Designed miniproteins, single chains. Designs and how they scored, part 108

Each design is a single chain, and the fold is of that chain. pLDDT is the mean over its residues in the fold that is shown.

## One batch from the design tools (miniprotein)

Design m3748
Fold by ESMFold2-Fast:
Structure m3748 (fold): chain A 98 residues (1-98)
Amino acid sequence: MLEKVKEVIKIALELTRRILEELLARGEITEEEVQAGLELVEGSLEKLLKAVEDVEAGKLSEEEKKQVEEAIEKLKEAAIELARRLKDEETVERIEKI
């Protein structure tokens, strides 16, 4: 589980950067907003990674474990939607195989 989640996190961060760069190129956001957006996403993904580590260490209840599993599935779905928005079918297939 942990290695698969690390791969999804890496892809999600890469896709987020690409979307923010596209918005910056269109003049829809500033360079400061790109940086703030990346930092917010990175912080959220670090918290998810720590929660997955806590699941593997047996530190979480069954209810908390279910919440972490739901968060992982939502992250995968969001990453697929971002890849589709970028018309990146290779990345969609890469995420679906995780």
Scores: mean pLDDT 82

Design m3749
Fold by ESMFold2-Fast:
Structure m3749 (fold): chain A 92 residues (1-92)
Amino acid sequence: MEIIKAKVGETVTLEAETDSDNVEWRKGDELIAKIENGKVTYSDKYKGRFLIVFDPKKKKWILTITNVKPEDFGEYEFIENGKVLKKFKVEL
């Protein structure tokens, strides 16, 4: 699990490397966004401050959280084909 230290009001990035265009980002048991054939669909709770971009040079999916709030702390998962590829914990 990757530990990401953050303070309220900061911007944080979560990065996961894959060659897949079919991936998911989750916060605990909640879906942040599903990516299908490279198209990102956000869950309503996570619109606005959460941004997902693919970096083709690094082959990474990057989740950016702007203006971090207390509710953003906790565990995150990056999922490919139903399998957890990477886990993150955002904490103070």
Scores: mean pLDDT 86

Design m3750
Fold by ESMFold2-Fast:
Structure m3750 (fold): chain A 69 residues (1-69)
Amino acid sequence: SAVELRVGLADLSRLSGLSEEEIRRLIEEGRMDELFARMKAGAKAKGIDISDERIRNAIETTRRLLEEV
């Protein structure tokens, strides 16, 4: 849904330090490894304890929601 997509984009934006538009572009271009690396770096810089698996799941869920639009 649009609400679920917005929540996913906001969460990815908050962790990575990228805008929601930049995240959409990375996903649309298939640059998920780059997005993952930015999220890991952002989480570490902010002292956020989040697993690699949780980051990957958040990216994949948001990618799937983008494909439904």
Scores: mean pLDDT 79

Design m3751
Fold by ESMFold2-Fast:
Structure m3751 (fold): chain A 65 residues (1-65)
Amino acid sequence: SAAELAAKAAELAGNEKLAKEAAEAKTPRQSADMANRAGTAAAIRGNEEGLKLGQEAAKLALEEE
């Protein structure tokens, strides 16, 4: 799910608190916001895989399940 991908992106960014918040997101908008934050944090740490996962999670969240 989008929340799971966002949590993985946050883990790759090294931010466990953000990963937990992403996994607990309740709305598509919140999931997309968490995904963007996680992807950006991963990119700042030089983790391209985390950036890509964050972008993918944001797209999935906005499409609604």
Scores: mean pLDDT 78

Design m3752
Fold by ESMFold2-Fast:
Parts: structure tokens; C-alpha cells; sequence
Structure m3752 (fold): chain A 76 residues (1-76)
């Protein structure tokens, strides 16, 4: 999925910045996503993998909406 591919990219510590930018652009084109949608897809995958997400109670509804969008994007 788009989120899984972006999460894999963020885990590659040896990747040059120019190469990372190219891969992000390729993912945006491949899946037909905006940068925000791709970020939401990766956020959903990160949470499913047990990564800690820090948020305030005030931002909880926004986080829940972003996670719902990320789930839907990764189902395509």
C-alpha cells in the first residue's frame, strides 16, 4: 500500500535526500495522492505497526479523521 511504501522509505537511514524526494514523488504519481493523503496513509500504517503518536486531547478528533482517511487510502 501507499502508506507501507512511505513508511519503508522513512526507515531507510542511508537514503540521500534527492533520492527520497524522487521516491515520494513516484508514490504520489503511482497512487494518485496528494502529499497530505500520502502522509495520512503512512500515519495509519505507523499506528498499526505500534509506533507511538503524540497528540493532545484537543487534536484527538483530527487524528481520528486522519487515521480514517489513511485506512481508506490503503484499501485502494
Amino acid sequence: SAGEELMKLWQQTDLPAEEAEKRIQELLEKYGLTEEELADAALYVGVQQGREVRYSEESRPELEERLARGEEINRK
Scores: mean pLDDT 73

Design m3753
Fold by ESMFold2-Fast:
Structure m3753 (fold): chain A 73 residues (1-73)
Amino acid sequence: MPTAVRLNPAGAALLRDPAAAPLLLPGVAELIARAAAGELSPEEAAARIEALLREAAAAVGDKREPRAEGVAP
């Protein structure tokens, strides 16, 4: 049963990004818990996780990390 839910490379990168992780973690954890409880099939859980990853990717892409550089020495 240790078959990993396959994360696409963009999703994996977002999970590594501390700014994006909080957007994904509560939703992903809930879906994994529901799948473990038998509330969702693995396919349904994977589809929901993928949707969350897409949403987070769009949100991060829209913001685009403007790199707020100021007059810092």
Scores: mean pLDDT 60

Design m3754
Fold by ESMFold2-Fast:
Structure m3754 (fold): chain A 68 residues (1-68)
Amino acid sequence: SESRLREVESALNELQEALDESDLPDSEKQRRLTDWQNKVLSGEATPSDVANEAGVIALKVAVEKVVP
């Protein structure tokens, strides 16, 4: 369980970093982070799902910086 908690914390930290790099409103960033935290803690989502979401957001931010 401790190993899984570390994976959850790592994935949520990646999601927070990706959201912080985005131009989303602070309220939406907080809402998305809280929603994913609740899903992964309830077992509805895996740490991998959270990390994948962070990757998608980071990629979108990177693309938007190249093509406004």
Scores: mean pLDDT 81

Design m3755
Fold by ESMFold2-Fast:
Structure m3755 (fold): chain A 64 residues (1-64)
Amino acid sequence: EIEELAAQMSPELRALAERALAALRARDNKTFLEALGEGSRLAAQSPEDRALWRRIDALLFAEA
């Protein structure tokens, strides 16, 4: 699901989603939160990107 949603995103948001997932798997809480924050800021620029990022955010927190 995360990979499928990321494929619909801009390259910038996709890179942030991948960074957040990698940080989550590495137990790097600082990098994880930084990637989520940056993604939220970028996604806020469009309704479509915001909706996609909200789905990614929810899936990442479900895995945490």
Scores: mean pLDDT 75

Design m3756
Fold by ESMFold2-Fast:
Formats: structure tokens, sequence, C-alpha cells
Structure m3756 (fold): chain A 74 residues (1-74)
């Protein structure tokens, strides 16, 4: 189904964001977070719990990206 595919793609994008963050590639990490959020936004209301869980994970990664970008910006 669309929802199952969107969930799988969101989880894959978040895993790639975490990998990019570990590598210090903040731009790539941010792009993958954005991709994950795009897929999560397409989920139906019946997937609200899964959406909330993955959005929390995305927000956590984004917070770390923002902190590291602020550190690099001086």
Amino acid sequence: SHNEEALAKAEEALAKAEEALRAGDLETARQHVAEAKKYLSTLGPEYAEERARLLARADGIETLIDLFEASRAA
C-alpha cells in the first residue's frame, strides 16, 4: 500500500540521515530528514502513531544537525 511504502521510505531516509550525520555531512543529513518528513506527510490518519514516532526521530536528528551547524558557523 501507499502507507506501507511511505513508512519504509521514511525509515530508510532517517537511517541515511543518521549515517550522514555520523560522517559529518550535515547537508546530506538535512536532505534525508526533509525526504523522510515528506513521506511521513503523505500518511493517512490511521498511521498517526507511526507518523508521530518517526517524526520524533526526524526532529531529534534535525536538532543535532542544527547544533552542529551552529558550532561550525562560529
Scores: mean pLDDT 87

Design m3757
Fold by ESMFold2-Fast:
Structure m3757 (fold): chain A 55 residues (1-55)
Amino acid sequence: MPIDEERFQKLLASDKLSEETKKRLAAYRPKTLEEAEKIPGMTEEDIKAMRELLE
């Protein structure tokens, strides 16, 4: 799933993700959920929450 600018901002604004997860997203700026999954410290629960937020 692609993470465009709108989706990226939606993830950073979400109350479903921890502040640490948001900091990792801001640091790595993944272009897809598959790239986000490769971020150190990213959990399967974080990826699931992001997928649900973007659909």
Scores: mean pLDDT 81

Design m3758
Fold by ESMFold2-Fast:
Structure m3758 (fold): chain A 84 residues (1-84)
Amino acid sequence: SLEERAREAVREAERAAEEYVRLKEEGASGTVITGAALRALGAAVEAYLLARKLKEEGKEELAKEIIERANEATEPAGIKIKPI
C-alpha cells in the first residue's frame, strides 16, 4: 500500500541518517560520509513524495506524520523537507 511504502521510506531515511552520524563521529572519509547523506536525502525525498500522494487521498494527518518523521530522521545530516 501507499502507506506501507511511505513508512518504509521513513525507516530507510532513519537508517541512512544514523549511518551518516556514526561515520562522521568515527572519522570516516568524506566520500563515505557524503554517500550516507545522499542515501538519507534520497529516502527522505521518496517519503515526501509518498506523503503528498497520501494527502491527495485524504490522509492528511498521516502525511504530516511521515514528513515530520523524515525531517527528524535527516536533521543530523542537515536535510530538511518542507512541511505539507
Scores: mean pLDDT 79

Design m3759
Fold by ESMFold2-Fast:
Structure m3759 (fold): chain A 60 residues (1-60)
Amino acid sequence: MSMEEIEKEVEEQVKKVEDFVRRYLDTTRPDWSEEEKEALIQRVVDDVRYSTMRILLERA
């Protein structure tokens, strides 16, 4: 799989992670506002994307 295909695959997986984290936060942090949950979700998504890209770049 080319780098471009891997990147697209990662983005699709990231979308699934967003859904998972949201459900987890609804269970663990029911007192949080939707905005607070979205902020954490965005951070998790950014971290996953960044870490994956960095690992792939280091291997190249």
Scores: mean pLDDT 76

Design m3760
Fold by ESMFold2-Fast:
Structure m3760 (fold): chain A 64 residues (1-64)
Amino acid sequence: MSEKEKELAERIKKETGMSEKEARGVAKAILSGMSPEDAAQLGKKYAGLNDEQAKKIVEIGKEY
């Protein structure tokens, strides 16, 4: 993966506790032009994230 994708995925993993594979999926979605809000909803639907974890993804994703 790209350096930006790896960096974003690692940050999402640390802040949310997601697996590396799940964090990579969310990072790739954001960097491919998906809104951070939509990417956070994917995390809730497929990785079982709660509202607090989803909010962290939105906060981080807005920086990219």
Scores: mean pLDDT 80

Design m3761
Fold by ESMFold2-Fast:
Structure m3761 (fold): chain A 70 residues (1-70)
Amino acid sequence: MKEEVEREKRRLREVTEEAVSRVDDIEAAMLRIHESVSLIAAENLIKKGKYEEAVELLRESIERVRRFAE
């Protein structure tokens, strides 16, 4: 579970960076804010021992970035 969280965090950073390269400066800033907020929310869940919910949140965030970049 902890290893899954770290994998999904890395994946979120990767898909955000790819999306940022394809959008304008304002949209890039919003994508980076979304990444930061998602990572903070996941860390708060981890501190509460809610690893499963943290993984789900990160996967949902990844899907949102992918849909936005379409």
Scores: mean pLDDT 83

Design m3762
Fold by ESMFold2-Fast:
Structure m3762 (fold): chain A 79 residues (1-79)
Amino acid sequence: YELSITASAPSEETAKKLAEEIQKEIEKFGAKGTTSVWENFVSTGATLDTLEKAKELEKKIKEIAKKYGATISLSVIIK
């Protein structure tokens, strides 16, 4: 399963902090993933072995985004 999330942060500085926090969460989850930043946009992709793990990681990333005042523009899980 592949999780893809895109978010926009209120500033470039906030986007960098958000990306760092998301990447730490991916690593804590034991997932393979990358997070990239362009201006105030953050894009993340992660590979997980089960749908349940993908949903849990999606939930955690969305919670982190909310803490940083970011808006989620895309969130999808693919087989």
Scores: mean pLDDT 84

Design m3763
Fold by ESMFold2-Fast:
Formats: C-alpha cells, structure tokens, sequence
Structure m3763 (fold): chain A 71 residues (1-71)
C-alpha cells in the first residue's frame, strides 16, 4: 500500500513535469532529479514496470483527473 502510493506519487510528479514545463531543459533536469529519488527509494523491477504503466496512463488523463489523483 505505501509503496503503491509512492509509485503513484512519482508517476503523477513525472507527468506534471512533462505537461507543465515549457522549457525542455528545465523539464529534463526535474525528471533527472525525480529519477534520482526513485533510485534512492530502491524500487523493484515490478514497481518500476508499474511506474511506467502509470505514467503512460496518466499522460492520457485530463488535468481535472490528474488533480483528483492528488487527493
């Protein structure tokens, strides 16, 4: 449960950085920082796969649906 919540929070942060950053260089730096946080968290291969799947799903969501996930 706590790991699923962490993976969802990381996926949401990644999608928000990709959508809201208008400067690709700044967005890239934020994504690199997020990747370092994921590495420090010691996510398993299964959790990394889930993270990728959630990122792909969240990229298809509307802004309103993304905000609902922040609850």
Amino acid sequence: DSMEKLVRELALQAVLIMRLSKNSEEGQKKLEELAKKMEKAGLSLEQLVLLKELIDEYLELSEQELLDLMK
Scores: mean pLDDT 74

Design m3764
Fold by ESMFold2-Fast:
Structure m3764 (fold): chain A 70 residues (1-70)
Amino acid sequence: SMVNNMFRRMHNYYVMGMNSRSPVGGRRVFNRFMSVGYSVRRMVNNPSMRNNVNVSFGNGRVVVRVSYRR
């Protein structure tokens, strides 16, 4: 839920930014964000993995840390 809300919020801000700006540079960053966002969403939706996933957003960067049982 929290990660899903953060994903939607950042996604909306990014889409709004692309609509108001020259899109070439922003498109690459947006595509990376979407790819990472979908991966994190899939991990968080798996109950066995959700406790081992930490996500942070900042400075145009998305950092995902995953701690596995091993």
Scores: mean pLDDT 55

Design m3765
Fold by ESMFold2-Fast:
Structure m3765 (fold): chain A 85 residues (1-85)
Amino acid sequence: SELEQQAKELKNEMSDSILEGQTEAQKAYAAGDTAKIREAAERVRKKGEEIAQRGEELGVPQSVIDQIRAATEHMVEMLERIAAK
């Protein structure tokens, strides 16, 4: 129960980080600022790793940690592809 709540909170933090990164990247793309898109990708990457490491320290199941890393990696790859256009 407590561990399930912690896993949910970590997933929510990840979702918030991804949404913030997408929003920043969209604004940067509209402005033609490729550097800011890359900065958004780097912020998402760093935050995702922080969340995953915290999950490991709390003893959250590896499957949840893997989901956090996978979602973070997917978003970073998407943002990097947008920056490469």
Scores: mean pLDDT 88

Design m3766
Fold by ESMFold2-Fast:
Structure m3766 (fold): chain A 82 residues (1-82)
Amino acid sequence: SEEERKEAINYSAGSINLIGAQVTTDIAKEQYEKKGISDKQIQEMIDGAVSSAEAAGELDPKRRKEAEKLKEEAEKVGKEML
């Protein structure tokens, strides 16, 4: 059905945003430990991860709890590093 098609598209877009949030947070942490980039660049990466997690929750409300958890993890990592 048309509803099933829309749900599948939103699920795929949500999945991409959730993966993006997790990967970006992991890379930011690795770069902080290696002193490879500035604190400003790390903050920009964390802000990006938070935005991706928020977008995922909006695209697929059924995954809002997962999105909120990833957002909280990114924010916690940012606070611990900066």
Scores: mean pLDDT 83

Design m3767
Fold by ESMFold2-Fast:
Structure m3767 (fold): chain A 97 residues (1-97)
Amino acid sequence: SKQEETLLKSLQASLKAAEDAVRRLEAALAGERELSLGEAIGAALIGIGAVFEGEKALELYEEGKVSEEVKELGEKAVEAGERAVRLALEVLRRRFG
């Protein structure tokens, strides 16, 4: 359906953004780059967005409205988003402490 195609594209974009945020945050924690406070906060917001999009996809799957492909992307988006939030909080803690 057009709704499922739109959701797949949205989930793929959210997953990519969250994975990119995770990579930036991991590099910052390893001392390989510096992130501004705004960049670290931005990474947390990207992670939150990926969690919400993924949870929405999983709810639609439980209702029988979307495919297993949407479920798998939703699960990955939640996992990557939660990881981005955790790593962003670690970066913020180290820079504010």
Scores: mean pLDDT 89

Design m3768
Fold by ESMFold2-Fast:
Structure m3768 (fold): chain A 97 residues (1-97)
Amino acid sequence: MREEIARRLLEVRVETLVSLIPNEEVRKLLREALENLKAGKPADPALKAYDLLEKELSEEEKLELARRMLEAQLEVTPDPELREQLERELAEVEALL
């Protein structure tokens, strides 16, 4: 259950990034990571995508992406304690925007 939820949250984060990021090289790496996650394989391509985003995006753009990823995770999370944690993280990100 917990591993399944954690994997679903990671899938949702990567799916959200694919929908928001216009850079084709980053999107390709994120799609590869998503395919790996769905197949139960390591999400190593996502680490490379995150490194590229870290260098390409402004701090404000990174915070906006974090907000959108947290919102997407909240939509699929049924666990009340995990929801409370995600809501706190979302409030912290929104306070910096």
Scores: mean pLDDT 76

Design m3769
Fold by ESMFold2-Fast:
Structure m3769 (fold): chain A 64 residues (1-64)
Amino acid sequence: SAEAEKVREEIRRLILEEAGLTLEVMGLFLQGTPDARARADELQAEIDRLAAERDRKIAELKAL
């Protein structure tokens, strides 16, 4: 259905966003500066938020 396709597209965007931020966090860890560590912690909180939103959308899709 069109509704299920929209939810799948939302999940795909969330997965790609999470993956992109995860790569950025890895790059910051390699820099090893205090500023880079602080930025990595901020991005990790955002990754955790996106992962929770993704899991909610996956549950929504399964209930459709």
Scores: mean pLDDT 89

Design m3770
Fold by ESMFold2-Fast:
Structure m3770 (fold): chain A 97 residues (1-97)
Amino acid sequence: AEIEEKKTLLENQIKILEDFKSNPDKYIELARKSAEVDPRLENVKKAIDAYLKKKRGEKLSNEEEQKLADFVETAIDNLKKEIDEQIKRYKEELEKL
């Protein structure tokens, strides 16, 4: 019983992480929508808007906008690496069940 519950939990976690890895922009767009209604998150919105603008191939307005876009891109790349390691750990845990 415990083993089958743990297997289901690990499989669901892997699926969620693989979805983020396959389409991170989906989650970035969701974060942007959340930031739109809170003026305290204006800087988060600006950073996400700069990143999405760069992804669309649009010309960035200045060096500060470019730095914000690069920061978000680097953060996503680092998160993808952490997700890859976490997926590997979850798959190894499944193999031991």
Scores: mean pLDDT 80

Design m3771
Fold by ESMFold2-Fast:
Structure m3771 (fold): chain A 70 residues (1-70)
Amino acid sequence: MALPSREEIASLSPADAEQALRARLDLLNGLLDHARDVLGLVTPEQRDAIAAGLRTEAEWLLEEHRRRAA
């Protein structure tokens, strides 16, 4: 299933953006669960890179939610 980009979500109506943000949050939660299982099997450098990517996504989702809620 294709997930909208950050730029696409920023241009969506409030209702469509909310649905897309929920889809991205669900994907992020799935990736967090998967990363938790994989983090014991990867190098420290790979683990740090994965954690940084997940943190960036979480920070963007929170900021977009705040922007739309204001």
Scores: mean pLDDT 73

Design m3772
Fold by ESMFold2-Fast:
Structure m3772 (fold): chain A 78 residues (1-78)
Amino acid sequence: SMAELRALQEEIGELALELKKKVLEDPDDDAGIAELVERILEKLREALRLAGYSEEEIEEMLAKTKATIEEEIAKLRA
């Protein structure tokens, strides 16, 4: 539903802000950072399925998104 998609988008946005805060305040907590990244990817997977993407397309998009998030984390840690 559109309401479910909107709720997932809001949750993803909130998790992204928490991830940025976590990296800036506690950059050496690799486990906590990894947990937040996994939670973002899980919510994104749900949103992409609701949007009608195939499982193969979802897998490729999630892998690319994970790589982008990890690159941004590395930049914040530098």
Scores: mean pLDDT 86

Design m3773
Fold by ESMFold2-Fast:
Structure m3773 (fold): chain A 61 residues (1-61)
Amino acid sequence: MEELEELLAKTFDSLSSNSSAEERAREFLKLLGYKEETIKNMSFEELLELIEKKAKELVKK
C-alpha cells in the first residue's frame, strides 16, 4: 500500500461503478430511516456521502 488516499480513491471509484454497491448503500439508508423514494432519486455518490455522515455521527457519540 503506497498511500491511504490513493487506496480510498480507487475503492470509491470501484464502488461507484458497481450496482451491488449501490443496492447495499440504498439498503443501509433504508435501515437508517430514509424513504426509498428519497434514496432512489439520489446518485450513488450522494448515497455514500449520506452514509458516511450518519456513520460518523453515530461513532462520535
Scores: mean pLDDT 66

Design m3774
Fold by ESMFold2-Fast:
Structure m3774 (fold): chain A 91 residues (1-91)
Amino acid sequence: STVEVEVEIREFEGVDEEEIAELSRELREAAAAGDPSRYLHAVALGKDEPKRTVVVVEVRVRGPEEERERVFERVAEELEPVLEEKYKELK
């Protein structure tokens, strides 16, 4: 099967609550207007801190729809432990 997967991770440090709200709005708009082969996930770390770290994960999967959905599910499962590990490094 011809399936291509690309993963990009971006980190924003020292983000306040207003900046998190703005980033959430931008990600929501990007998801609504975006390519169906593209998955965006954002996690705000340090929930009760006045300044937080936000990790944005972008996954692109090119291929047949059924295989694309399966890969998204697999990647989501694998990203959770990676995000937990990064959280431990930051806190």
Scores: mean pLDDT 64

Design m3775
Fold by ESMFold2-Fast:
Structure m3775 (fold): chain A 55 residues (1-55)
Amino acid sequence: KAEQLLEQIKQISNQAAEVLKKGRAGEISPADAGEKLTELTKQQVALLRELKAEY
């Protein structure tokens, strides 16, 4: 269902916000933050593609 995909996208957005917060606080390196954000972006794009296919 589209609702499940939207929930997963929201969860990834929340994870990205957490990564940015930790990077800003110096808890993780900028390089590690960039790698995590890239992975989360790839997952989000895949989910958005699935969501678009439903509409």
Scores: mean pLDDT 80

Design m3776
Fold by ESMFold2-Fast:
Structure m3776 (fold): chain A 122 residues (1-122)
Amino acid sequence: DDEERIAQLEALLAEAEAAGDELRKGQYLVQLGVLYDEMGDLEKAAEYFERALRVLERTLGPDDRAVITTLVLLGETYEELGKLEEALEYYRRALEGARAAGDERTAASLEEKIRELEEKLE
C-alpha cells in the first residue's frame, strides 16, 4: 500500500513537473514528505519537505500558509531526527512568516515551541 501510494504521488509529481505546474509540484512534494514521515523515513521526509519549501516559497512567497506549514513540518521532522538546532531554525522562519501573515494563533503556538526547544538546548 505505501509503495503504491508513493508510486502514485511520484507519477503525479512527474506530470506536474512536465506541465510546469509549480504549485501542484510543491503540494505533491509535501504529500511525499508526509508519507515518508508516516513510514518513519525521516531523512527522506526532510528531503521532500526541503524540495517543497524551495518550490512553494518561490511560487507563493515566504508568508503564505502553505510555506509556513512546510516550515513547521521541517521543524517537526528535524526534532524527530534529534537535530534540535536545525528544528529551531525552521520554527523561527515559520514564526516570521506567521507574524507577517497576521496569523496570531500559529505565531503563539510557534513561540511556545521555540521556547521549549531553546530550554532543551541550554
Scores: mean pLDDT 91

Design m3777
Fold by ESMFold2-Fast:
Structure m3777 (fold): chain A 70 residues (1-70)
Amino acid sequence: GPPSRQQLVDALGDAMGGRPSVSAEDAVRALVALGVPEGIAREAVERVARDGRVHAADFPRVADLVLEGL
């Protein structure tokens, strides 16, 4: 089935590698690797990203947008 909210958040955290943020490109790549369609992943990340990056505090918001787009 589609990935869970927690699986999406965890994938973004893994891509971040302990830093405070992940690049928009790496965030999209992590979501696509979980089976999220690229267009949905890109739209969700672009809505949340600031200066081409997604901060850890915003990962739940990215996950919620992905789930609404699926």
Scores: mean pLDDT 88

Design m3778
Fold by ESMFold2-Fast:
Structure m3778 (fold): chain A 97 residues (1-97)
Amino acid sequence: SLLENLRKLFEDLQKASQKMIEARQKEIEDTLKKDPEKGELLKRRYELSQEAFKKIGDIIEKMKDISPEKAMQEIVKALGDYLEKRRELEAEFEKKK
């Protein structure tokens, strides 16, 4: 089914990104040592991205029990929440110099 294909695609994308995740974590660690404020911003950006990714994965898993329209509305909301939190994070760090 379309829902099973979407779930498999999401799982494949998660697996493929593991090496990129490890590289990103090392970049954050190195930046925290050189520039703690910049490193903290990069860390919180990464954490927000991971939170959004997990929320979308949960919605895809629930698609077997909810309508496609409802699933799409929840995904759009999760992306909107992510973008809002990202804007708030950027504004917070701009005030810190």
Scores: mean pLDDT 77

Design m3779
Fold by ESMFold2-Fast:
Structure m3779 (fold): chain A 80 residues (1-80)
Amino acid sequence: SAVEEIRRLLEEAVAAQADPDRAYALIAKAYALAREAGLLAEAAELFREAAARSTDPRLAAALANLAAALEAEARGAPLP
């Protein structure tokens, strides 16, 4: 499922946190997939979970900011 793929990408990103280019590429894929699949609220929670598991403060901040962005988009009026 798309939720499982998003979780996998975020787990790989956290595991790769010592390699910022790889970590951020994986995060970008997870973010794009979440928006394409319309899984905004579910993805926001997965991004928050990944942020909490990150030991790199920059990665944690990036994940938390993207979670907030997804949650804000999910709270918007339903797009027709």
Scores: mean pLDDT 83

Design m3780
Fold by ESMFold2-Fast:
Structure m3780 (fold): chain A 80 residues (1-80)
Amino acid sequence: SIEELLEEAQRVIAEVESSPNPTQEQIDRLVELAERIREAALKEKDEEKKLLLELEFMSVSAAVMVAARRRGLPVPELEV
């Protein structure tokens, strides 16, 4: 469900942000979550739910950028 997707995204962001050295697997999981949230947002007809998905996508994208930079890795290109 959308609610489960948003809860999973928030949990993974918190795990990555609390890690001093984010792993490639953690970054890959954030990218996967960002893609799933983006797909959900594109299919969502309810404006309030769509806004929540778009805001969460921005949060996940920011977490990916920060984690990648902390690792010295190239920032993954997320389709927005």
Scores: mean pLDDT 81

Design m3781
Fold by ESMFold2-Fast:
Structure m3781 (fold): chain A 72 residues (1-72)
Amino acid sequence: AEEVMRRTVELGQELARRVLEGDLPEEVREEALERLREISEELEAASDEEKPKVAEEALKRLEELRRRLEEL
């Protein structure tokens, strides 16, 4: 159960690092960081009962963000 949460956190950290280290346009970088912040806030706000589902949804959103960044 906690494995999805761990993967979600790891992917989030990896994407944040990629965005900060990348030579991305300012606007794209700010949008990506904002989405990462929103996902982080949703995970933090989730109850222990909701965390597995919220983490799974967050992981999907992070994978979508990763794909979008790869298209640049």
Scores: mean pLDDT 77

Design m3782
Fold by ESMFold2-Fast:
Structure m3782 (fold): chain A 96 residues (1-96)
Amino acid sequence: MNLSEEQIKKFAEKLKEIIKEKPESREELIEKVSEALGEIAGEEAAKEAREALEANDLSAEELLEKLKEVVEAVELHEKEDEETVREISKKIREEK
């Protein structure tokens, strides 16, 4: 909500890397996610993310699932934009 579209995209890319590593501990997940937000949006964003993640009684597996959902939502938005641009470009150029 307080992040720009560019910041959200960068965060989703960082989340993909975290998901690939499959951290086994909840604490490691919280640390990596908070650090990723800190790099993109600053120390206050990292602190807020850490506090929010720590306040939840989610297991490491449940937290990973929610992170996957966030990444999928961002990717879906990007794919829709790319398809729209490609369709418009095809209509503007000479008839095939």
Scores: mean pLDDT 70

Design m3783
Fold by ESMFold2-Fast:
Structure m3783 (fold): chain A 66 residues (1-66)
Amino acid sequence: MREEAERLVEEAAVDGKLSAAALAEVLQRMGVPNEVAVQYAIKALGEDGRMSKERAVETALEALAS
């Protein structure tokens, strides 16, 4: 799971960061329902409205464990 999350996040990243929409898409590809994926993606956002790849992977693993 972690390796798959890292791969999908790396593919979705722009300038080393992800938007909420990009992380929500990654989560949905990993089997997380849309409403849950969007909720986790929004919670992962930094002050600039984006998240680091590390934060995105951590959030994906958290969403899959819930």
Scores: mean pLDDT 81

